# Designed miniproteins, single chains, continued (4), part 85

Each design is a single chain, and the fold is of that chain. pLDDT is the mean over its residues in the fold that is shown.

## One batch from the design tools (miniprotein)

Design m15148
Fold by ESMFold2-Fast:
Structure m15148 (fold): chain A 67 residues (1-67)
Amino acid sequence: MLSPDQVAAASQAIADASRAHKDSSKEEVKEAVKKALEALGLKVTKISVHEENGVNVPIADVEPAEA
């Protein structure tokens, strides 16, 4: 399981990437979120972008780096 610090960092990275790419395509948001999470040393296992009222909402499943 991810530590609370890793969860907080991942949530912040997703929020920052989403804000920076709010007017971008779903693919751009997905790539930005994946890149941000990988920069934190997290392995992205699944990523999707859900559109609500013209706003892209990313959802990502991540795992910690291998111990």
Scores: mean pLDDT 74

Design m15149
Fold by ESMFold2-Fast:
Structure m15149 (fold): chain A 65 residues (1-65)
Amino acid sequence: SELENEINLSMLEIHAIVLGFKVVSVEPGKITVATPEMDPEELKEAIERLKEAAKKLGIELEVVE
């Protein structure tokens, strides 16, 4: 439903922010986030965690620098 999609999108936004990402844009079923400047190893783990969260919520994730 539209409400479930909005809730899932909001949850993914919160996860991205907590992991240090900047939310660039939000579209129905898709979120685009920008990477912060951080340790490359920590960034890799953060990206993997966010991709897994997006997959579970059925949302497309785009990561940009």
Scores: mean pLDDT 83

Design m15150
Fold by ESMFold2-Fast:
Structure m15150 (fold): chain A 65 residues (1-65)
Amino acid sequence: HHMEELRKEGIETLVKTYGVSKEEAELANLLGMDIGTYRDFLERSKLLTPEEQAELNKILEERKK
């Protein structure tokens, strides 16, 4: 309960402070990354093969559930 409220407040703060989308803020929090680290991660993920990108997307979808 309390942890879910803190998570939502953290997401809202990231959206307002850094001007990122709610989805980006949620994914950064899900991965335990700050916004800067998350954006660096996204840039590096573009270097993955199509097969590796598909596996990463499956992992992210599973964690969103």
Scores: mean pLDDT 63

Design m15151
Fold by ESMFold2-Fast:
Structure m15151 (fold): chain A 58 residues (1-58)
Amino acid sequence: MKETKEELLKNLEESKDKLIETLGEEFVKEVREIIENSKSADELMEKLAELFEKYIEK
């Protein structure tokens, strides 16, 4: 599977209900915004890692 924005958004949509139940709607919205606004795969992964760390520590 290619690590592209389209694939990541598709995976997010498929998992969104579980993610909302586990981490909340705000988390899913922030993930989507990061995917859509990131200019590169590296930036995307860095931003997602920061977001995950923030919510895991919550």
Scores: mean pLDDT 72

Design m15152
Fold by ESMFold2-Fast:
Structure m15152 (fold): chain A 68 residues (1-68)
Amino acid sequence: LSEKERLILAVAKAALDAGIPVDEVSNIVRKAAQAPDVEGAAETAVNYLESIDPEAAKKAREKIEEVL
């Protein structure tokens, strides 16, 4: 897996662990995958997640910092 794909999976896992529905997690993955680089993917995924669940977004940011 690319670094971008690993990051997207880490955010998806954080969202699933927080109880975000699979359909919304799929939307996060789809939007993040469209970003041109790892940083853009992280920003897109976290911003979308924050619009749904700010607590889940906080946990995702912590996991991203561990991966990057």
Scores: mean pLDDT 79

Design m15153
Fold by ESMFold2-Fast:
Structure m15153 (fold): chain A 86 residues (1-86)
Amino acid sequence: MEEYAKKARELAREALRLANEADKLIKQGKYEEAKELAKEALRKAMEGLRLADKAPKDIKAVQLAIAGALAAIGALTNVRLKGIET
């Protein structure tokens, strides 16, 4: 399952990067763009988690996928809190 572990790590790293970029957009007041990136980060994090579950021997892949998912959820939560939709 070497290919699944590699893809899981790549997706998790991409999710972390997108979540961080979404947080920067929130700081700039670009909530619409931030929401789009946060949703993309969450989708990639979910895919990474599913692939990591198929490669449980690679603990780093699992840990990175979880970190990516948490970062994406955090960014999306920040968008909802700062976006004027409540």
Scores: mean pLDDT 75

Design m15154
Fold by ESMFold2-Fast:
Structure m15154 (fold): chain A 59 residues (1-59)
Amino acid sequence: EERIERAVELAKQRGFSPETIEVVKRVAEAESDEEKLRILEEAGFGGTLRDSVLAIADV
């Protein structure tokens, strides 16, 4: 829960859109790497954007 709040705050500081912040929150809430990757794939995030969201959510 504290980790999720931190990830959301970092996404806001980075100037991410509300839609991207919701994806960051979902990725941060996911318990497994497989689930995190699935959320990103379903949201259409790839390449550098996917890596950025994963890095922020892993706080």
Scores: mean pLDDT 76

Design m15155
Fold by ESMFold2-Fast:
Structure m15155 (fold): chain A 83 residues (1-83)
Amino acid sequence: MSEEEALREAEEELRAAEELIEEARKAKEAGDVKKAAILLTAAYILIAGAEFLATLLDEEKRKEVLERAKKLKEEAKKVAEET
């Protein structure tokens, strides 16, 4: 995989994770705690994939991907704690 391909894939995984976190929030608001848990688990898997792909990037791009991953993990944790 090229560095450019790794960056694109990492960005796509982080976008998908962000959408899953938002869907998990909506599921929690609807009272579907199990659906929210499944969606959050899928989001964490995508974030972990993006973090792995970040290891293939230059230092600056890696830092950007890891910072976004950290923010998404913090948001996912807030959704999990807001019952």
Scores: mean pLDDT 85

Design m15156
Fold by ESMFold2-Fast:
Structure m15156 (fold): chain A 93 residues (1-93)
Amino acid sequence: SLEERIAADPRDAEAWIQLGRRHMILEDYEAAARAFERAIAIAPSAANYLALGIAYEKLGDYEKAAEAYRKALALDPSNEVARRNLARVEAKL
């Protein structure tokens, strides 16, 4: 299981990303956000910040979603998905 993989190697960033994605499918957005935060602590990337932003947006935490999307854009300014998502959540602030 992903939990067994993480228990064996808690610095396996990809396992944390897969766990976060599984929680997104299950609509457990708080657990998804925690898993993505663990992955980012190990290996920050635009894709991981984008995933975190989406999880926070699903939770209705638009301020945290905006912060995550800004971090994604700082790492990859050409990320059109992050830019579009940022504009959408900022309109709710």
Scores: mean pLDDT 91

Design m15157
Fold by ESMFold2-Fast:
Structure m15157 (fold): chain A 66 residues (1-66)
Amino acid sequence: SDLEETRKVLEKAKELHEEGEEELALSFLDMLAGIAKSTGDEETLKLIAETLRELGYEERAEEVEK
């Protein structure tokens, strides 16, 4: 399902963040947010925002929720 694919991308972004690859982690999250916005998937956008906050990117989380 789309939700399971979303979870895989979020987990990959978290792994990249733990490895210190912050730019790459943010690129994955930005890509996913772009897809979710284009399809009107508010649930996925909320999950992305929560993940961004968990990783310490509060400003980017707020931008995704707008």
Scores: mean pLDDT 81

Design m15158
Fold by ESMFold2-Fast:
Structure m15158 (fold): chain A 66 residues (1-66)
Amino acid sequence: APRLSPEQEAITERYAPVIKATNAALETDDPEKARELIREGMEKAGLGDPEVLERLYQAVDDVRAR
């Protein structure tokens, strides 16, 4: 089975809230709720970069439009 290095595990753990929020945002039918979930996930991960946040919003919107 594929194994992550300790450094890769630390990165995965740090970004776990963002990953969970993004998956939840893709499952909701409310675009405003989707954006709130992503924002909360980013804040929990300690990421406050508006450019990254906007990029995630765009990616989720693109997937939901398919």
Scores: mean pLDDT 72

Design m15159
Fold by ESMFold2-Fast:
Structure m15159 (fold): chain A 88 residues (1-88)
Amino acid sequence: DLPEIKMSSVPAPIIGELVKVGDNVAVKVHTRRLWFMEDVDRVIKAIESLGGKVVKYKGPGSPITVLVPIDKVDDLSRISLVSKIEPV
């Protein structure tokens, strides 16, 4: 069993204006090690636990494009493996 992802007390930077899609925002989530699939898989599971949905992922080295509830963006930014969030 993998340990639960640690939440950071400092949020990852949100770069640019968030695009609202109804009650969700469309964002690109960058992990701290984009080529390390274990980190990517854990971030995807954390996003899904927040009610988010992966819309697009091109594989290792690419950011994860997600729809996440507007009220969960702060929680998303505090996932310790997330390095930055940018708009689609």
Scores: mean pLDDT 78

Design m15160
Fold by ESMFold2-Fast:
Structure m15160 (fold): chain A 80 residues (1-80)
Amino acid sequence: MIASEVVSLEREGDEATLTLREDLSSPDSAAGDKEELRVRAVLLAQGALEDSVVSEVLSIEETRKEDYTEVTARLKLAKV
């Protein structure tokens, strides 16, 4: 299982902000891998979105904590 936990997903119009927790104790952690974090952000956001798809990842920001990394992804959405 991917070591990524969804903390929050907030929608505003055609954009969304996804906050993830990456468990640094997991061998499946994507901390420091921006391409893998981008893929995980899209998959997790699409799993939570019922009426929209992720059209673009606008930004990925990582904040290192003691035992996890907090990832904030800004996403552009398209209606389905």
Scores: mean pLDDT 76

Design m15161
Fold by ESMFold2-Fast:
Structure m15161 (fold): chain A 56 residues (1-56)
Amino acid sequence: DRAAKIEKMEKRLEEELEKLEKEGVEKEDLEAIKEGIREGKETERAREAAERLEKR
């Protein structure tokens, strides 16, 4: 259920990135966005911990 929803969002992001590339967005920016999305999923818990440390 939840996994299927996440997969759908990933496909939609892929389509959006393709549109951005067609509009002439630099490939460097597209690569950064794609990398950020992947890292975001892996580092979600790490970001949460870091944010808590920042606020104290």
Scores: mean pLDDT 63

Design m15163
Fold by ESMFold2-Fast:
Structure m15163 (fold): chain A 78 residues (1-78)
Amino acid sequence: DEHLEKGKELFKQGKLEEAAEEYEKAIEEDPRNAEAWYNLGLVYKELGKYEEAEKAFVKAKTLDPSLEIPPIPLKPLP
């Protein structure tokens, strides 16, 4: 998937918002792409969007139970 690969490249460059856009496009083309959901979760985690990250990781794990979900903070510090 071109969008999945472009998202990975942007993520490596630290272009987090652009990486999220590309992963969202990959999901639009294939909503069952567990890798795209997983990588979207990683991007949201790096952006500090922990609720969005958790939702994306849950979808990825539902599609591929073998995926190991990285730890995320359950709640932000006050």
Scores: mean pLDDT 78

Design m15164
Fold by ESMFold2-Fast:
Structure m15164 (fold): chain A 72 residues (1-72)
Amino acid sequence: MPEEALELFEQGVLAFAHGKYEEAAIHFEKAAELMTGELRARVYELLSQAYEKLGKFEEAKKARAKAEELRK
């Protein structure tokens, strides 16, 4: 798998853990662009959670829908 995608994912997880939800969302968006399949679906779920923490409920709903579409 692309090392850059994994690094972006890890940076997003760390930002989320530290309450930096906007930074987490940016890292997850970039990671999702570089991933496919189940890994991309997982990143969209985390992106949805980051958007929920930011009060961006429409963006969160769209990210969750993308995760569900990738798993069906």
Scores: mean pLDDT 82

Design m15165
Fold by ESMFold2-Fast:
Structure m15165 (fold): chain A 94 residues (1-94)
Amino acid sequence: SDLERAKELLEQAQQAYDEGRYEEAARLALEAARLAEKVDPELAAISLMLAGVSYSEMGRYEEAIKLVRKAIELGTGELKEAGERTLEMIERRK
């Protein structure tokens, strides 16, 4: 299913991020978000946040901010709060 594939891609994106492969992490996370968007908005939000922080690690702050803002729009509760904190941290780095 799209949901199962999105979860696998997010796991691969997290592994790439942990290994410092930020371009690959962002690519995998964006694909996970695309698959999750219509079936699990929270998973899509988590995936967009990982793509955003990956872009931030690459110094691509404008792209990072756009992705985190989209994650905040899709997320609720603690995920939305985490996204807002992440956004502030990225904006302070540019």
Scores: mean pLDDT 88

Design m15166
Fold by ESMFold2-Fast:
Structure m15166 (fold): chain A 66 residues (1-66)
Amino acid sequence: SMSEIEELEEKIKELEEEIERLRKEIEELKKRGASEEEIERLEFEIGVLEGLIGIYRGIKNLLEKR
């Protein structure tokens, strides 16, 4: 069974990989002349995922100080 810290590290990794995927999608959309609204929607999604990484890193840091 994974520890809580190991589970948080895996969640952070998965979120970082999703952000990289979304950044690549934004670059392809920009090349295709996609709408500003569509690009902003994906940028907002990245911002939410970055916020979640910050929360998980904060929880991990607190658990490591026990």
Scores: mean pLDDT 86

Design m15167
Fold by ESMFold2-Fast:
Structure m15167 (fold): chain A 64 residues (1-64)
Amino acid sequence: MELVEEAAKESTELIKKHKDIKDRQETIRLVARSLQLIGIALDLELGHITPEEAEAARKRVEAG
């Protein structure tokens, strides 16, 4: 449990250590999109949304 918190802190420090603002913003954007796609997949698996809603949500993530 504490190891996961340490890994999250180390990941944040690595992002801050990267001096190229554009590279850092792109990495954050890719991570955010990955989390959104995982969230959509979980909602579909749990039956919270329909397959059609999941497909529309994925297209929105890809367009953003």
Scores: mean pLDDT 67

Design m15168
Fold by ESMFold2-Fast:
Structure m15168 (fold): chain A 92 residues (1-92)
Amino acid sequence: METEVYLAEGEVGGEPVRAAITKLDDGSAIVTVVADSKEALERVREALQAAGGEIISEQELNGKYVLTARFDSLEQALAALRAAGLTVTKPA
């Protein structure tokens, strides 16, 4: 099963944020965001929701803030992360 994955990283409000984007077989995408700051994660969450993202989960794990969102398309997910100030890369 070939899974298309993208990575995103940057700073939101001066705090480091990282994300992984997985394209699903139906063309939709799952985004997992990790931030050290709750405020940074909240800003990313607002940007993802504004772009039509459905928030699946939010949790705090060992001092990290983790958010998972679903998008109807990979293109929407990538655009949302770029709008949040993250740089998207495809690992090759």
Scores: mean pLDDT 81

Design m15169
Fold by ESMFold2-Fast:
Structure m15169 (fold): chain A 55 residues (1-55)
Amino acid sequence: MEARITEVAAEEAAFTARQVGYQAALEMVRKLEEDGAPKSTVDAARKAAEEAVRE
């Protein structure tokens, strides 16, 4: 279920950005990309991390 995977990845990236830091969230996004996650999932996770550190 692609939408659910994208939603979970975005939430985890945002959580990591807030708790550990933006760089840790970017490493998580890179691992998703390396594992062959869809581009939409990778893009959503990256955007969520950026939004999380902005506010």
Scores: mean pLDDT 76

Design m15170
Fold by ESMFold2-Fast:
Structure m15170 (fold): chain A 59 residues (1-59)
Amino acid sequence: SAERVRATVRALEAWAKALGLPSIDEAIEEIRKFWLESGLPKEKVDEMVAEARAAVAAA
């Protein structure tokens, strides 16, 4: 869901900022795999990943 995506993006952003990580792309990639393995359609997962990346870019 979009709410799950936003919560995940905020967690990734907070972790990246707190730990000084250079990129959260790997974490987003891992979440994408989790969603696919959880049985979500690839189309929906691609939408959620795009939304997450847009949210991160806007933050």
Scores: mean pLDDT 71

Design m15171
Fold by ESMFold2-Fast:
Structure m15171 (fold): chain A 74 residues (1-74)
Amino acid sequence: DRARELIRRGREAYRAGDYQTALEYFERAAEAARDDPGLQAEALLNASKAADKLGDTEKSQEYLQQAQQASVQS
């Protein structure tokens, strides 16, 4: 599963404190999970957290909103 593999790599980067790399993996995971609303929501929630760690509050809020929208479709 491509999306789950990308989430796993994003979490590894996040644990290492590499929030920029983590965000990139989570963004790619959200795209890969386009046909799986629950998994897309998970990827977007993680992208929101990574963006917040980078100080990008606007991007963090946007991903959080997108994750909430994806969750409703599940």
Scores: mean pLDDT 86

Design m15172
Fold by ESMFold2-Fast:
Structure m15172 (fold): chain A 76 residues (1-76)
Amino acid sequence: MTPLEKVVEAARKAAEEGKSLDEIVETLLRIFREHPDLDIVEFVRAVHKALLEAGVPLDEAALITQRIADEYRRLR
């Protein structure tokens, strides 16, 4: 399984389990920290698509991806 495939599965699973926005963000950031060679743009795009496919509302998916981008800047 590629790192991006892990991200897609983690995002879908967390959304299906009804995890909070903060829990989804933390789960996805953990995967990103384990794979520092992942491009942030590809990561954010994969997360956004996975959340929308799992039925997360567009506005909430946008908030989750924005929070990931904000946390990424704090880690670097």
Scores: mean pLDDT 78

Design m15173
Fold by ESMFold2-Fast:
Structure m15173 (fold): chain A 87 residues (1-87)
Amino acid sequence: SPFPPVSDKAFELAEKLGEIANELGRALSDPSLTPEEKRARVQEALKRIDKLVAEAESDPTLSPEEKAFLQRLADRIKAWAEAALAA
């Protein structure tokens, strides 16, 4: 997929979203964690994602396109996490 041109701030926020997804992916695939512990990790990840999206929305230096991209990325990570818990 083509990447839109992004500011350093948008890139940093996208990297942080990716790191949350990577950490959550490791937790969800960990056989030593209970289903309740995995749900707790998802809830913590969702709070971290919402905080990053709120930071993006409140930043006047970010374009509407950058904000929309970060929201879409966050939504996809949330959908993936919910699907992984259901499996």
Scores: mean pLDDT 84

Design m15174
Fold by ESMFold2-Fast:
Structure m15174 (fold): chain A 87 residues (1-87)
Amino acid sequence: MSPFEQSLLTWFEQVEKEENEEIQAVMVRAASEELLAYIREHRDVELAEIAIRVYRKQIERNRESRPVTAEVLEEELRRLEELLAEL
């Protein structure tokens, strides 16, 4: 596992500790904007692939218990996949 994948997984563990799903959604959107901007600026294909894998796992994990958070993750996953196709 890359250090970046581990860092992203650790950050999502902190998101899971947030009890308010609306705040979780805001956290995911904010972090996703920063990730997208970084990937686009640096054309970092490896980081995009890591982010896509982590987001897919988080969607599966949250789909039943936190549907709003899962929806936001699915939206951001689509943006990551679209960006990867452009790189």
Scores: mean pLDDT 81

Design m15175
Fold by ESMFold2-Fast:
Structure m15175 (fold): chain A 78 residues (1-78)
Amino acid sequence: SELEKKLEELEKKIEELRKKIEELRKKIKELREKIKRRGYATEEERKELLELEIEEAFLGIKLGILNIEKERLKKKLE
């Protein structure tokens, strides 16, 4: 089925995106823990943290859109 193939491709994209978000969250956590241990953030670390947080937010929005598309496809298979 064409719809089943689209659902499978969409689930794969969602899985890949979830993995990217997990990797970003790990980097953010590690950077925040390093800053906390040292008691201050460098300008470069503040910039890196901001860039990582913006990327996480962007990917989170994209994940939300893909999940809505997945639910729409599931309803068509009913």
Scores: mean pLDDT 87

Design m15176
Fold by ESMFold2-Fast:
Structure m15176 (fold): chain A 87 residues (1-87)
Amino acid sequence: PKEAPPLAKKAAEYAKKAAKASSDPTGSSAGGIGAAGAWAETVYGGKSEGEAAEDAARGAEVAAERGGTEEAKKYAELAKKYAEEAK
């Protein structure tokens, strides 16, 4: 089995945390999809680490925006940081 690159994996992890911290089901779903997408796209879709990490960060931002707890916002910022480092 092929593993996701480290920065995409970290971005996906924080997207999952943002989804769990979101109080809104649609925000939680978007964060989870972003995390799963980053992992799958890096391993199976032929996307670069930066592209996969950006997809995770976008999902985390939606989770923070729709169900915006303080923790969801912090995790979205961390996902964005790892996406930027992956460029």
Scores: mean pLDDT 67

Design m15177
Fold by ESMFold2-Fast:
Order: C-alpha cells, then structure tokens, then sequence
Structure m15177 (fold): chain A 64 residues (1-64)
C-alpha cells in the first residue's frame, strides 16, 4: 500500500541518517537510493532524502 511504502521509505532515511552519523557515507548513500526507489512518487520523501544528503556532505546523484 502507499502508506506502507511511505513508512518503509522513512525508515530507510532514518537508517541512512544513522549511517552518516557513524561516518559510513557509502552505506548512507545506498540507503537513500533505496528510500527513493521504495516511494518514487512521493515528493516529501525525495525532499527529506535530498536534505539528508546535503547535511551528510553527499552530492545527490542526478537521478535523485
């Protein structure tokens, strides 16, 4: 369902934030990609992923 996809995407963003805080930028980037693939039509999830990428010092890929 749409709601379950949104919840899963938010969980992946939270895990990405934890990975970035631990200094694992590659894991953070992969988790952000998974979040965007989980709920690709959700602009709110996309904006949260972009904001976290900027905070973590990751340049968002062109497909973000």
Amino acid sequence: SMEKKREEARRLIEEAREAAAAGDLQKAALLLIEALLTDPENEEIREEAHALAREAGLDPPRFF
Scores: mean pLDDT 76

Design m15178
Fold by ESMFold2-Fast:
Structure m15178 (fold): chain A 76 residues (1-76)
Amino acid sequence: SMADLAALGAQLVAALEPEEVEALMDEAGLSEEERALVRRVLAARRGESDAGAGPGAAERLEEALARIAETARARA
């Protein structure tokens, strides 16, 4: 499911270095808006942000994370 892929993507961005996440976003072809949402997750991981996303932003982040996970799976 998309939620399952998004959960995997969230795990990847938490585990990988920021530059590795940037490379995956580039390979996945994420838009600048989608990259900005993923960068917010990285900032939260570093303790730089505690801002929750609104419902619409959360859905977009979920889609972006799912695409990162799909790209990583395709590489494996």
Scores: mean pLDDT 73

Design m15179
Fold by ESMFold2-Fast:
Structure m15179 (fold): chain A 66 residues (1-66)
Amino acid sequence: SVQQQADQILEQGTRDITEALRAGDRQAALQTAIRTANQLVDLGVPEEEASQRVAEAYRRAAAEAA
């Protein structure tokens, strides 16, 4: 389902963002967030919702990386 695929994309994106932030690579973290949002849009998630979900994932990743 679209929901299961979206959740998988977000889980992977969150892990990759967390790893980049722990490594001190803010540029890689931002690029991963952009890529994750684009993958959600390609899957059929509306752009506004994809952006919101990725922003939430980024905030969570930043908290976990601290």
Scores: mean pLDDT 88

Design m15180
Fold by ESMFold2-Fast:
Structure m15180 (fold): chain A 62 residues (1-62)
Amino acid sequence: KEELIEKLNELLHKLNNVEKMDEKEFEDFAKALLEKLNELKDTSSLSEEVKEIIKLIKEIIE
């Protein structure tokens, strides 16, 4: 649980800087983020929040 929270905080800090990224950097970041979030979705007590974030990212890149 502690490690999962730490990983989510790391991803949130990167998301706060996403507006400084160019289109390619954002796409690569979003793909990497989706992979990490899909891993957390099935193993985390935060699964509902993780699913919501996954949906938002997919809408941006798809």
Scores: mean pLDDT 65

Design m15181
Fold by ESMFold2-Fast:
Structure m15181 (fold): chain A 55 residues (1-55)
Amino acid sequence: MDTIQRVIRHEVTRLFVEELGVDEATAERVIEELLKESDSKKRKEILDRAIKEVE
């Protein structure tokens, strides 16, 4: 895994599992969706939508 993929995985897991209390399977789905997207703006939209749905 390259450095960017590792950082995204770590930060999303920390935010979703540790801060928001969602399960690891939900966090992994968000990570996979983010890693498939190359556009930074679209990644932000994916992340914002996922946060809103679990809050």
Scores: mean pLDDT 75

Design m15182
Fold by ESMFold2-Fast:
Structure m15182 (fold): chain A 56 residues (1-56)
Amino acid sequence: NPVIIGVAEHELNELLAKGVISEEEKNEILQLVREGRIEEASKKLKELMERKGFIG
């Protein structure tokens, strides 16, 4: 789904620009989205945000 990929790319780029995630972490999650592994991408992003203390 090109819309989902575009939204994910935009959100991940915003997190990268704010220093919340690394370029490597962005690329890992974006790869999962491009592969259609949306549930895994969402779970990985949630776990990553929890580990970095950016939940809620």
Scores: mean pLDDT 78

Design m15184
Fold by ESMFold2-Fast:
Structure m15184 (fold): chain A 69 residues (1-69)
Amino acid sequence: ASREEAEKLFEEAYKRAKGLGLSDEVLKIVEFSLRLLAWAMVRGDLSEEQFEKAADLAVQNALSIEKLR
């Protein structure tokens, strides 16, 4: 994927995560994870479909962590 495509997908995924009422600390972890996944997609290590699946898993893990607080 191009850098522009990866940035768009990152921003869309991060916007979804921000809407979920996560704590600032957990949201920072999600942001970092999504940036790493977007970088892997630019490198050709992940497809767009694989990025979306991994992003969903990162968000689900974050929601699970939030519930344990």
Scores: mean pLDDT 81

Design m15185
Fold by ESMFold2-Fast:
Structure m15185 (fold): chain A 70 residues (1-70)
Amino acid sequence: SEASMLELLRAIAEAVPALREAALRLIEAIEAGDLAAAEAAAREIEAALAADPELEARAREVLEELIAEK
């Protein structure tokens, strides 16, 4: 759901400093209903993860922990 996705994005923004700005922009765009801004922020996250394998591994770990806690 949208609410669950926003919760996941907030957790990523808090736990993964390198993704914080892009994750917060994505949350803001989703809450505003701005599809173009949401796509731009999502592309920034994708590019950051593609450029940094250690960042990708950390983001994956955070998501796995959050999903396991729910």
Scores: mean pLDDT 77

